# Designs tried in a protein design run: designed miniproteins, single chains, continued (5). Part 23

Each design is a single chain, and the fold is of that chain. pLDDT is the mean over its residues in the fold that is shown.

## One batch from the design tools (miniprotein)

Design m16771
Fold by ESMFold2-Fast:
Order: sequence, then structure tokens, then C-alpha cells
Structure m16771 (fold): chain A 87 residues (1-87)
Amino acid sequence: MAEEERKKQLEEEILEGLIDIIVAVAAIEALRTGDLQAAKDELLAMVDTLYKSHGKTLTDEDRQKLLERFEKSLERVKKLYKEELEK
């Protein structure tokens, strides 16, 4: 066992948690502003910066997965807001 391997696993979990927060914030901002494209561009820029800070490169596949996560998060947030407004 190398301590570096344990640190990499924890760092990857923290990174994924941060990405989940960034995606959720971008979805909320998209609904607040009505500007989906600006929210998507901001999401991709934030995650690219985060990846670079951790010595990673954001690939085209990663971008596609992020956009899919954003769309799913956006639908989830819309559903929650609609349900609360209709109560």
C-alpha cells in the first residue's frame, strides 16, 4: 500500500462531490436567469479549471457526460420547483 494511492482515491471522491455541487448550482442559475447556454458554458469552465488544478484534462467525453448530468439536474430542479408552486 502506498499513501499516495489512498490520497488519490479521497481526492477523486472530493472532486466528484465538487462537480455534483457545481452541476446543481449551474442548473439553479439556468432556471433563475433563463440562460441555459451561459449556465452550460460556466459549468464547463468551472469543471475545466477544477480538473486543471488537480492535474487532469477535461476530455470531450467528460464534457458530454457533464452536459448530461446538467440536463438531468435541471429536470430534477424544475420538478421540485413545480411541485412546491402547485402545493
Scores: mean pLDDT 78

Design m16772
Fold by ESMFold2-Fast:
Structure m16772 (fold): chain A 94 residues (1-94)
Amino acid sequence: SAPSPVQQLVAEAKALLDEARRALEAGDLETARRHFVEAGRLLSEAANLLGDEEALRRVEELTVLGLHALDAQDFERFLAVVDELVALGDELAA
């Protein structure tokens, strides 16, 4: 039972979102931003492989929202966006 390409991209994105959360807890905003952006890119690739234009749009919107939250130091909003991207990843991998 090898995972599908979509399942592999989602698993990597979820790991990067976890790394972004840990980096934020450590006060490393640059590492949090880098991992967050890479997670968004991988979820966009997963949505593209599925031809899911609505999911792609949602990933792009959530990525922009999360970056704005980091810039504003609204960490509660950033973590809420991370949770929404994890949930969207789970929907894509289902």
Scores: mean pLDDT 91

Design m16773
Fold by ESMFold2-Fast:
Structure m16773 (fold): chain A 105 residues (1-105)
Amino acid sequence: NDDVIDALSSATDHSRLALATAPPEFQADVQAIVDLLRQALSSLSDSEARKLLEEARARIAELEKQATSPDARQALAHLRRAIDALEKYFELREQARRQAEERNR
């Protein structure tokens, strides 16, 4: 499924860009958020994944209050795009699961 692969690829690319762009003072915080996104991807349930993405969004919002440099703002923008891509990935995966269940009924 190209759409699922594209969404996952987009999330991975934006996570890498966030880590590459983040200034030293934000590196640990950006890495912690990327680790939350990796945990969401490895989650046993969609509800667990969504809770981790919500925590990641909350952490980004707090860091945005401190982000005064263009690099810091750009790194946080990449993290938001990574979350949006992961939400799309989970939506597409859930749609595929529901379609498979419907065909088996």
Scores: mean pLDDT 85

Design m16774
Fold by ESMFold2-Fast:
Structure m16774 (fold): chain A 79 residues (1-79)
Amino acid sequence: LTKEEAIEIIRKVTELLEPKLTPDQAASLRRAAEQAIEDLKAGKLTPEQAIVRVANAALQAGASIDDVAKAFREAIESL
């Protein structure tokens, strides 16, 4: 998994999950996703660590495990 692929996956997952969350939950997820992308670009996270952090953030925001798994599958398939 490259850094560029991880960024694309994170952005796509956030887009797919936003309509399933409240505005406040979506804002929390977007903030976590942007922070993960920044840390990944700064070399503070590996691509895999950035993906795991966003997955955990989505669950904490209120997304179901099934919705998170589906969003990641669709994002990876779009690469």
Scores: mean pLDDT 88

Design m16775
Fold by ESMFold2-Fast:
Structure m16775 (fold): chain A 98 residues (1-98)
Amino acid sequence: EAITLNNLGAVYRSQGNLDQAVSYYEQALEIYRSIGDRKGEAITLNNLGAVYESQGNLDQAVSYYEQALEIYRSIGDTDGAAAVQKKIDDIGVKAIKA
């Protein structure tokens, strides 16, 4: 069920229905946390970060990406950690003047 909710969130995000995307991702996150699926938790947090980034809410996006990064690092997912770190860095660069 959690993977289905996460997939529904991705569908709504791709359609630009960001409020529905958040709702489905939050439901998936609750399930992944309740069963201790750290990988599913990190993926869902990264997806929430992407939704908030799309809304221009960069502070929320960074907060979710940082939570995902901590989990990816804790479980040894180097590729996941690198991808999320790049997202955080890209937002940081855009937040400052050249």
Scores: mean pLDDT 83

Design m16776
Fold by ESMFold2-Fast:
Structure m16776 (fold): chain A 61 residues (1-61)
Amino acid sequence: MTDVDSLSFEERVEEARRVRDRVVAALRADPRLSPEQKEAQERRLDEELEHAIEEWRREAE
């Protein structure tokens, strides 16, 4: 059974993943960016998401 705090954390993670997926899709569709720039920005977004999830997990304790 998930308490309200754990559910809130899970909801935040799921929303962040959905936002990340939308941003990545927009980056991939942007014709102004080189393949290298797209890869670099995607990696940065992944790193930022992982950092945010780690911080939120600590706060959820």
Scores: mean pLDDT 76

Design m16777
Fold by ESMFold2-Fast:
Structure m16777 (fold): chain A 78 residues (1-78)
Amino acid sequence: GEKIVRETVMRGAAKAAELVHAGDLDGARQAVDDSAIETEKRLKEAGLSPEEVKKATEEVRDRLQAFLDRMVAELAAG
């Protein structure tokens, strides 16, 4: 499960960063949501329990949202 979470966070962060630098904040938010959905699907396919899937999906969302919020704040502050 941990490898899937790490890989999805890394890809999601890269995509969100690309979109933020392009000025597409709505696209960056969508990339966070898409990453959480991908995490849930992959972990369910890997046979994790519903509780483990929920926890890991929430971790991916929280980590990517924190990353996005920091990037947006840095752009606003200079």
Scores: mean pLDDT 83

Design m16778
Fold by ESMFold2-Fast:
Structure m16778 (fold): chain A 103 residues (1-103)
Amino acid sequence: DFGEPKNENSKLKYFVKFPLTFDAAAAGLTDVRSPASVEVGVVAPKSGIDKPLDYLLPFEVDVSAYLYDGKVYFPASLEAARELAKENGLPLEEWYEWAMRAV
């Protein structure tokens, strides 16, 4: 489920709340704690796509995440990632590579 858009300064924003159980410190993340219930979104940075982080989530799936403005964002689905790329004029090939790795 996608939540209401939150950040007025982002071009695209889709948010889903997930309970996450991961070690934020081991991932080099200082803004997230484990176990944690965090707002998880699919956000395209205005200046491009941050390098994704490979993460194993509690649902036994590998999901790439990226840091944007000190927060962690996970793609909700490949379809959502493609839609985000199209709507924001992102380089579709680079975005699809990132999204396919993430979902």
Scores: mean pLDDT 39

Design m16779
Fold by ESMFold2-Fast:
Structure m16779 (fold): chain A 104 residues (1-104)
Amino acid sequence: SILSEVGKAIAIVGVFEEMKLRIRKAKTNDEILAAVDAANQEILDLVADFPAEYQAQIRAILDDMRARVAAAVAAGASKDEILEIVDEAQKELNKVFIDYMKSL
């Protein structure tokens, strides 16, 4: 159902907004990574019923985001730089979601 998929799109936006809020409030690098790891799990749970090819694309985007955030944190990057990585991942995931919706 298109309505069900729209509901998932809204839920994914909510997960990204919660992750960004947790990153802004984080006092430690571990708290930033915990926010990313929690968001990745929630998004994967939301797309668990998607076709395998779309799940693989989404997992690759989330894995890349986590790796880039971990590297940025290790390099002492600002929260603004970390949030830019998150925004780029959200844009890539939105593209995959739109491609999936067009396949229905």
Scores: mean pLDDT 89

Design m16780
Fold by ESMFold2-Fast:
Structure m16780 (fold): chain A 92 residues (1-92)
Amino acid sequence: EEEIEEVRRGVELAEALLRKGVETGSMDEEKLREFVRGLKEIGERALKLGDKESAKKAVELLERVAEVAEKMGFEETAEEARKAAEELKKKL
């Protein structure tokens, strides 16, 4: 359905943007925090729509954001990403 397709495209876009940002070295703490917020929101929307696959993908991407943030020395942002992933997992 259209709403589920929109959520799926949002998750796919977030994955592509995160990968490209890491590859090009254009990632910073503010962008990583934006990913945490956006992925949490889209993950919650996916759960509301019954799209568990998109919700699981949002969790995977939040865990990836945590890894990237930790590697870059942004420990607080990494913890925020892990907490967001855990909150979504609890609802799956």
Scores: mean pLDDT 84

Design m16781
Fold by ESMFold2-Fast:
Structure m16781 (fold): chain A 67 residues (1-67)
Amino acid sequence: MEEKRAELERIKQRIEERGYATKDELVRMLRLAMELGDVEEALKISALAKKQGLDHEVSDAVARERA
């Protein structure tokens, strides 16, 4: 759990330094947030994905894990 939280924070830091999130980073972050049960963080990541036009790729990854 702690290790997954640390990974999520590392990705967030890279995004801040770069000024934007990549598709791979958004998919990884959403996966980590869901595994942590962090609904608030998952919603924030989904909103960012929609803003960057990557919402379909992120949603597909989530649906595949549930299905």
Scores: mean pLDDT 76

Design m16782
Fold by ESMFold2-Fast:
Structure m16782 (fold): chain A 86 residues (1-86)
Amino acid sequence: SSLATRTDEERDKRFEELKKALPKVVGPKMTREDLEEMEKELREAQEILEKIRAERPLSEAEQQGLKVMEYQAELLEELIKMHEEE
């Protein structure tokens, strides 16, 4: 983020935005282990698509899937960072 100053209210609003964007947020008492498990699932899916890409061109649907996974990974990374910055 290019702006480092966030109030507690802005942080809480962003947390709620991240929860809405992530389909399986386990709630306010989410553990680091839960977040790492979600990251592992995304990385495994990305590795499968990269392996396919090495053997053939990806379809339009597969390319769109990668973009969605990249977006979800960015949201998850931001969520983890917010938990570490409290």
Scores: mean pLDDT 65

Design m16783
Fold by ESMFold2-Fast:
Structure m16783 (fold): chain A 77 residues (1-77)
Amino acid sequence: SSMSFDEALEKLLEAARANDVATAREYTDYIIANASREQQQVALDALLALAEEVKDDTETDHPALEESIIRLLIALS
């Protein structure tokens, strides 16, 4: 069964919130490989919105979120 873009994005955001780098990478790579450029921009915008939400948490690094943003920025370059 093929995973939808909406399902992949939901799982990516869940992994990014959980700081699960391996799972976030899996779903970021899936989106880059399977989603349209417009859908990749939607995913980037969602991750950037999450980054704004967590920006006041200066005690915790967000490597899953940071890596996902960087990978999508490179894909959209």
Scores: mean pLDDT 85

Design m16784
Fold by ESMFold2-Fast:
Structure m16784 (fold): chain A 86 residues (1-86)
Amino acid sequence: APSAAEADAAAEALVATIEAERDAVLAELRSLPPEEARAAAERLIARLRATRDLLAALSSDEAVRARLDAAVDAFIAELEALRAEL
């Protein structure tokens, strides 16, 4: 099982990836046919929630959990807005 330190490192890596790639991922999804974009966004939302919940449960660092929650919630909000406009 991952240690708390491994979970904290993974959480910070996920935050950095979201911050770096979010706009590019949204642009890529917008370039897909509407049904494919919706399905891809739904799968990504589910994966983000599941990964966040797993990492938060293993994390011992409140600041890391707060950054993870903020980054994931912001990205999910943009993915849900994209789904609504498709």
Scores: mean pLDDT 86

Design m16785
Fold by ESMFold2-Fast:
Structure m16785 (fold): chain A 79 residues (1-79)
Amino acid sequence: MAAADVTPEDLAAARARVEGALAKLDAIDPAVAAEVAPVVRALAARLLEAVAAGDEEAALAAERELIAAVVPRIQAAAA
């Protein structure tokens, strides 16, 4: 059901958005980008894996965890 609702194009677009966001961040602040990039990639991989497995709850949880992990690091760098 849920896995069948997600196309390969949706997953590819999501990966492209993550890498694009990290590239923009690296251009603005390479130190913050270096700190958050491995965490963002790891959590994005979990999100995409959950989506591919049809686990909508795990996918949503991974998305929220990704936001929660990145925001404090950006705030700490801005302080």
Scores: mean pLDDT 72

Design m16786
Fold by ESMFold2-Fast:
Structure m16786 (fold): chain A 60 residues (1-60)
Amino acid sequence: MAEAEKVGEETRERALREGLSEKSADHAGLVAALYALRGQSAEEAIRKGLEFARKVEAQE
């Protein structure tokens, strides 16, 4: 849990720094935390969370 929570928070902070909305950043963090819980590396989980949030924000 703690490791996945850290991955989620780092992903959220990176999304905000990139200029995504708070709502998109929250989604990025949740997606990254889920990937980390499934055993993906922190780097891969962060990347997937950010890609998801960028795609949603670009389309919505």
Scores: mean pLDDT 80

Design m16787
Fold by ESMFold2-Fast:
Structure m16787 (fold): chain A 131 residues (1-131)
Amino acid sequence: DPVRELLDAHIERALAAGLTPDEAVVLAAFRAVAIDAPAEEYRWLAERSPNPAIRGLLLALADAIELAEKLGLSEEDKGRVLGALMRALIEVMRNGSMEVGRETLLRAAEAFEKAGKLEVAEILRRAAENL
């Protein structure tokens, strides 16, 4: 799988540069978003993380991608969902807490609901519940 070979190469380079396993996996997740990787690649990245909160967020990200596609979200609204989940990954990587990830997603959901992005808000609330 050329996507997994690319993501493995990113993880190995990050680890060789002295980054933590959590930092390496989060950077690989950013690369996966940049290349529009399918949901299964985020589930594969989750298996690579020793941190249960980062694993939970990567699994929630995979589920959110599938749900956004099923609901027919625009590319812009998919980008909003991915952006909020990636922000939650960064906050968890810095803090190590599943609660920080959940709170980050719930605050993003409230902001998107106030902006009239109801489907984006609902996907983020479901992601928070799965943590």
Scores: mean pLDDT 88

Design m16788
Fold by ESMFold2-Fast:
Structure m16788 (fold): chain A 68 residues (1-68)
Amino acid sequence: GALVEAAEAELRRLARGRERVTVLQVYLAAYDAGLSDLQCRKVMEICRELAPDGVVTLEQALEALRRL
């Protein structure tokens, strides 16, 4: 949906051309795009399952957003 597309665009801006992002950056992108608190928590949980150290690839983070 439009909010997920906005979150994807915001995440790409926060990434600044880097291939890796923190779970916090994914959360901030989702939050700033206007996703619900529940959706923001869900995307963080997906990302933490993929990388417990709190760093995911940009493509993994984008896929997590698309699962909302």
Scores: mean pLDDT 83

Design m16789
Fold by ESMFold2-Fast:
Structure m16789 (fold): chain A 104 residues (1-104)
Amino acid sequence: GEAEKKLLEIAKEAIEAARRALESEDLRVIIGEALRIIGLEIDLELLKEKNPEIDEEIYKLAKEAIEYSKEAVMLKLRGESREKAEEALKKAEEALKKLEELLK
């Protein structure tokens, strides 16, 4: 439905924000993308509150995509290895792939 389409868009936007952060060496850009992901996490929670009929597994996968996107950016902000940040991003992408399969 329309709620599931909005949820999918939120998850996709979080992953794209994380990708931009990981590709940037500008601290202002990295922090800006981290704040964007936090805003998207709030948007997802509000969407679920207004649409309680959203399937729990669908909601959980979208939440995992956003949480791993946030973790990838936070790992970079903490100066952790690029490999760890990329691993977190891959987990976000795996959650999105499962979400897209369930929404077919």
Scores: mean pLDDT 90

Design m16790
Fold by ESMFold2-Fast:
Structure m16790 (fold): chain A 80 residues (1-80)
Amino acid sequence: MSREMVADTLEAAARLIEQGKGKEAVDGLRRAAELARSLGDEETAELAEETARRVQELVDQGKLDEAAELARDRARELRE
């Protein structure tokens, strides 16, 4: 299930961001988006891509707590 895979990646991304590994978190989300798209799940892929972009912006601004919260909120949304 692509939604579950992306949700797991978002939770992992939040932990990476908290560890100062924002670049790895963004890369993971972009890979998850590409995989979701390859599975035919455009909606989940678009959500992952937009989240990756927003997380990158927040990380670049040093807003790591906001970036981690965003990733967790998106993971919760996908699990509902």
Scores: mean pLDDT 85

Design m16791
Fold by ESMFold2-Fast:
Structure m16791 (fold): chain A 85 residues (1-85)
Amino acid sequence: PDRAAVEAAEAALLEAHEAGKVEIKRDGNTLTITLSSDGAAIAAVRAAADTLEAQGVAEVKAEGTEITITLKPGGAALVPRLSAL
C-alpha cells in the first residue's frame, strides 16, 4: 500500500475525532465513526475511509450517520494510532 496515503488518512480521522467533529469507537478490529452535521468533516472522514479501503487496509461500510471501518489483519499495523483507540 501507499504508506504516505495511509498515514494521511489515519491523521485525518484522528484530527476529526480530536476536534470533536466525529466520534470514533473501537471494538477489536472494528472502528465505528459517528458523523456530526458538519459537511466538511463528513467529506474528510469519508475520503479518509475510502483511502484506507483503496489501499487494502480496511473494509468500509457507510450507513446513515455511521461509517464502519473493519481493519484487515495486516492493515491494523499500518494504522497504529487508530488501532490504539
Scores: mean pLDDT 79

Design m16792
Fold by ESMFold2-Fast:
Structure m16792 (fold): chain A 90 residues (1-90)
Amino acid sequence: GPRYRGTVTITATTQDSARIALQRGADAASTIPGVSDISYSISQDGDQYRGTLTFLADSRDRAEQAADRARDAALRISGVTDVTYSVTQL
């Protein structure tokens, strides 16, 4: 069947907040069966930090569940101001 890519974008006020949010998001996404190839990166954007978490899933539902859990986990981290996600069929 088709593969799906999840992308979770995190905006944080500090590099540490971005890093912690990405780790918590990655951990949360990894709890969904069929999720694999989890990776993340951090970049500085002016006075803020942007974290990008990506993963693969074997179904759209699993990709959306993983992205949703990652978003919820990241939003609980102090210094995180925004979290968005998208799911793309490959």
Scores: mean pLDDT 89

Design m16793
Fold by ESMFold2-Fast:
Structure m16793 (fold): chain A 73 residues (1-73)
Amino acid sequence: SSERRLILGSGEWSLLNRKEPSPLEVENLEFVVNGYLELGEEDRARAILERVANSPVASEEAKEKARELLETL
């Protein structure tokens, strides 16, 4: 739905435009990626994972989780 896409887009923006690490990054990453995969948007999910995995600002836990999820796609 359009509302679900808005929520996922907000989470995506937060993941990709964060200025400092957050303890909620891993949970937010899993929520956003799984949401896009459920919508059939695998390419978008992959792009988000690649950007988080290579982020200079994301937590090491979020980057490791992003790499793990990329290997399952």
Scores: mean pLDDT 81

Design m16794
Fold by ESMFold2-Fast:
Structure m16794 (fold): chain A 93 residues (1-93)
Amino acid sequence: MYTASGTLTAKSATLTFSFTASKDGTSATVKTPTLTVSANVAANTTTVVDTPMEAAPGANVTVSVSSPDAGATLTATLTGADGSTVTGTLSLT
C-alpha cells in the first residue's frame, strides 16, 4: 500500500492527486483521486480510494492507495485549481 501526505496551501475548490508508481525503470499512473478544498472542511488524515473528498486550506492530508507492486516508489502530486502544488515521494512498507 502506498501513502501520500502533505499540507494543503491552496484556497481552491478542487484539487487532484496524481500517483505514479515506479519500479525497475517502469512507471505507471496508479490513481487520480479528486480532493475538494473548502474553508468548512478540514482533513488531517484521510484515506482516499477513487472517491472525491474535501479538505480545508492548510490541512495536512494523508492519501492512501493500494498497489501490489512491492519495492516500488510512488510519487504523489496534489495540484490546486489556483496552480499550487504539494508533492511527496512514497515507498512501500
Scores: mean pLDDT 46

Design m16795
Fold by ESMFold2-Fast:
Structure m16795 (fold): chain A 104 residues (1-104)
Amino acid sequence: MSEEEKEKLLLSTLVHLIVIGGEIMVLDTLIKKTKDEKLKKELEELKKRLEELREELEKLIKEIKKKGEITEEEAEKLKKLLKESDELLQRAAEVEKKVLELKR
């Protein structure tokens, strides 16, 4: 992996952390408003998975910053976590749509 590819991966990870943080806040709000127990459970599971993913990404970024370098193993871990992030964010959007279709 080139130095440019490593820098791009790091930047992408920082952007994903911001998006995940915002989504956790949205899900928390919807959980408090939702009276449907099944939707509430889906929202709570998505929030938990996003919080766990955020913690893993933050720990990995902290280790990378402390060393000043990204290893191939760390790059592969970041790629895997970013892919999982994209999948979770897509699922969150689908559940949010279901909640919003319940008018009131």
Scores: mean pLDDT 83

Design m16796
Fold by ESMFold2-Fast:
Structure m16796 (fold): chain A 88 residues (1-88)
Amino acid sequence: NEKEAIELLEKAIGFLKSVKDIEGELADELIELYKKAKEAIKNKNYEEALKYLEKVEELAKKIKDEGIRSIVIGTARRVKGLVEKSKE
């Protein structure tokens, strides 16, 4: 399920690069956190990945657009679920 988690993060990064209804600095910071989570998953550092995904959820609360916020938080939560299953 690492492949599914990585694919979801890559899709979320692409989405954040394409949307205009988000502050550029906020989008860049979210993209950076997703990239760090992706690298942590590739390195099997699941605790570090969960830490970055938690930061995504907290930072994404600043997104004013409800649709974008829902997608960003939803992706982070789904990837967290996949990472937790990989640990247990």
Scores: mean pLDDT 84

Design m16797
Fold by ESMFold2-Fast:
Structure m16797 (fold): chain A 84 residues (1-84)
Amino acid sequence: SAALLEKMRELSAEIKAKYADDPLLQGAAQAAMALMLRAGLSEEKIKEVLEEVTELILKAANSPVEEEARRLLEEAKRIVEKAK
């Protein structure tokens, strides 16, 4: 919906401002935000767990072991589900 896209744009701008010094961390944070919005989290809940979910996504992206990357992404999804 148009309202969801507008909220995504606003949150994306905040992430770009907050993580301006680190493009990789910024990218991971954008992915985390998109995952949480798709799961139906409120803006307040997204801001509350953004850092933790972002760190797990970044660790998964940097993992040389596919199974470890998958486990880290599953942990990120569990945190998102608990935050609902």
Scores: mean pLDDT 80

Design m16798
Fold by ESMFold2-Fast:
Structure m16798 (fold): chain A 120 residues (1-120)
Amino acid sequence: MTVEEAEEKAEKVIEEVKKEKDPIKALEKLLETIEYLVEVAVKSKNIEEKKKIFEEVIRVLELAAEILEKYDPELAKELKELIEKMKEAVDNEDFEEFLKLVSEANGLIIEAIEKLEKEK
C-alpha cells in the first residue's frame, strides 16, 4: 500500500464523514480509518512516507475533535491537546511516542461513542 493510496483513503473518508448526520457512525468511521493509516505507516520503511501518513492520521483526528466539540467539549479539548503532542512527535521522528498518543486519542473517541450510545 502506497502513501498516495493512504492519502486518497483519508480524503474520501473525511468527505463521507462531513456528510454523516449520525455522530456515532462518523466517529466509528474515523476510528477505522486511523487504524488503517497506522497499519500502512508502520509497514513503511521510509521515514518521509511515515511522516506523510501520520500527517493524514492527524487530519482525521482533527475532524474527530470538531465533531466532539458539539457533544463533549471537554473530550474535544483533551483530544486537541493530544493532537498538538502528535505534531511534535512527527517533527521529532518519535514514532513510538506518536503511536502511544494515537492509542490515547482513540480511547477518548471510544469514550465519546459510549457516552453518545447511553444518551439515546
Scores: mean pLDDT 86

Design m16799
Fold by ESMFold2-Fast:
Structure m16799 (fold): chain A 118 residues (1-118)
Amino acid sequence: SMAEELRRLGETALEAARRMAERSPVAGAALAALGAGYRALADGPSAQSAAEAALASAARLVAQASPEEVEAAIAELRALGPDGEKLAALLRDIAENVEEVLAAAEARLAALRAEFDA
């Protein structure tokens, strides 16, 4: 199911975060934020705001990491198999497009918050 796939992606990101924590606390934190975001998505549409907040957090943390720390995180994700390869592609996309990813996540989060305030 989609929820099982999202849960596996979240657990894979959290495993990579544990492996990166001592080598790069900032890359580890970015991976932990991605893991939290996927876990939120697995809980369903009511958790969308938490998922968008987690993606925005991950993008901000990736912006603080060096290229070498990002490549190390990508390598740890790739070592975790097919789900890790999917997450590695996402992490590279975030690193290459940080401002666009952050702006899009913040805009979606603002729209979701406005919907709940209406």
Scores: mean pLDDT 85

Design m16800
Fold by ESMFold2-Fast:
Structure m16800 (fold): chain A 106 residues (1-106)
Amino acid sequence: MTEEELDALFDELVRKMLQLLNLLSKYAPPELRPEILALRDELVQVYEDYKAGKITPEEAVERFEEILERARAVADRSGLTPEQKAEIDRLFEEVRELLERVREAA
């Protein structure tokens, strides 16, 4: 995989993770929103550190996996309806598939 192809995968991964966190923030109760917004801020910081060459692709993947696990824990505590849970679970699976592709390429 070229550096340009790897960067494009990271761009898509971050886009999907932001979509997931934004949707989760919309569906979650108000008391959990600060935690979700903190995860979004951490996600943006990891992406910026990667783009600036401060961390390796492998380190970025590990940090994104940690953010995803923490987002799942918040989703599990959010009291989501079955419909909201199905939509959130779909985005988690899309993010996991992108993380797998990036991990194999890093």
Scores: mean pLDDT 87

Design m16801
Fold by ESMFold2-Fast:
Structure m16801 (fold): chain A 66 residues (1-66)
Amino acid sequence: MSVTAAEGSRAEVTDDRLVYDGVVEAAPGERAELPEFVTEGWDTTVTTEELGPNRVRQRVEATRRA
């Protein structure tokens, strides 16, 4: 799993847990593209909140499977 924190975003990564909370803003006329956090061997929960027409907040929480 790969996580990149941009300005205004935050990420917390450990061996068994990943938490990402960030805001994505698209250029005018484009859709906000959210990072993909689906990896084999991880249980991933994604929550999205629309803040505006081109702005989305995404929270990802993943835990490594036993």
Scores: mean pLDDT 61

Design m16802
Fold by ESMFold2-Fast:
Structure m16802 (fold): chain A 73 residues (1-73)
Amino acid sequence: MAEEEAKVDALVAAGRQAIEDILLAFPDVSREELERVADVIVRYAKEKLGLSDEQVARLRAELDRIIDEYLAK
């Protein structure tokens, strides 16, 4: 349980870093493009890392919140 939660937290941190790097390199990137990045991360977590549906849902919610945070500023 704690290990799986740590994996979700690590993916959230990696997703935040990826979104920050994209926005730094491409300041005019659209919400739709950032949402595609989130989709790729979520798909990888589900298909390759074996995260549960609940963990995948949490990861997606956290990534969506990060996108909202950066686009609101």
Scores: mean pLDDT 80

Design m16803
Fold by ESMFold2-Fast:
Structure m16803 (fold): chain A 96 residues (1-96)
Amino acid sequence: SLKKEVEKLKEEILKLAERISEIYRELAELEDDEKARELLLKRAENVPKTIETIIKILEEQYKDDLEKLKKELEELVEALKKEVEELEEELKKKKE
């Protein structure tokens, strides 16, 4: 059902948000500059909260159109996967 597909996409999005948060925490541990470290830790805390807010906005906007909601959530998954990939590359550079 579309409802089950939407729930799976929401779960995937929240897992990606948590992964982004984890990478920001690891980047913060490797950061020598106190201000940059504080910013990274703030990003780690705020990413899951921001993503939860985006999901709620999309659910309200498309409450009567689950097919459009699914498409918007799929686009969000793709955007977050790209963000994870870019952050993983940044983390690898910092560990070198």
Scores: mean pLDDT 89

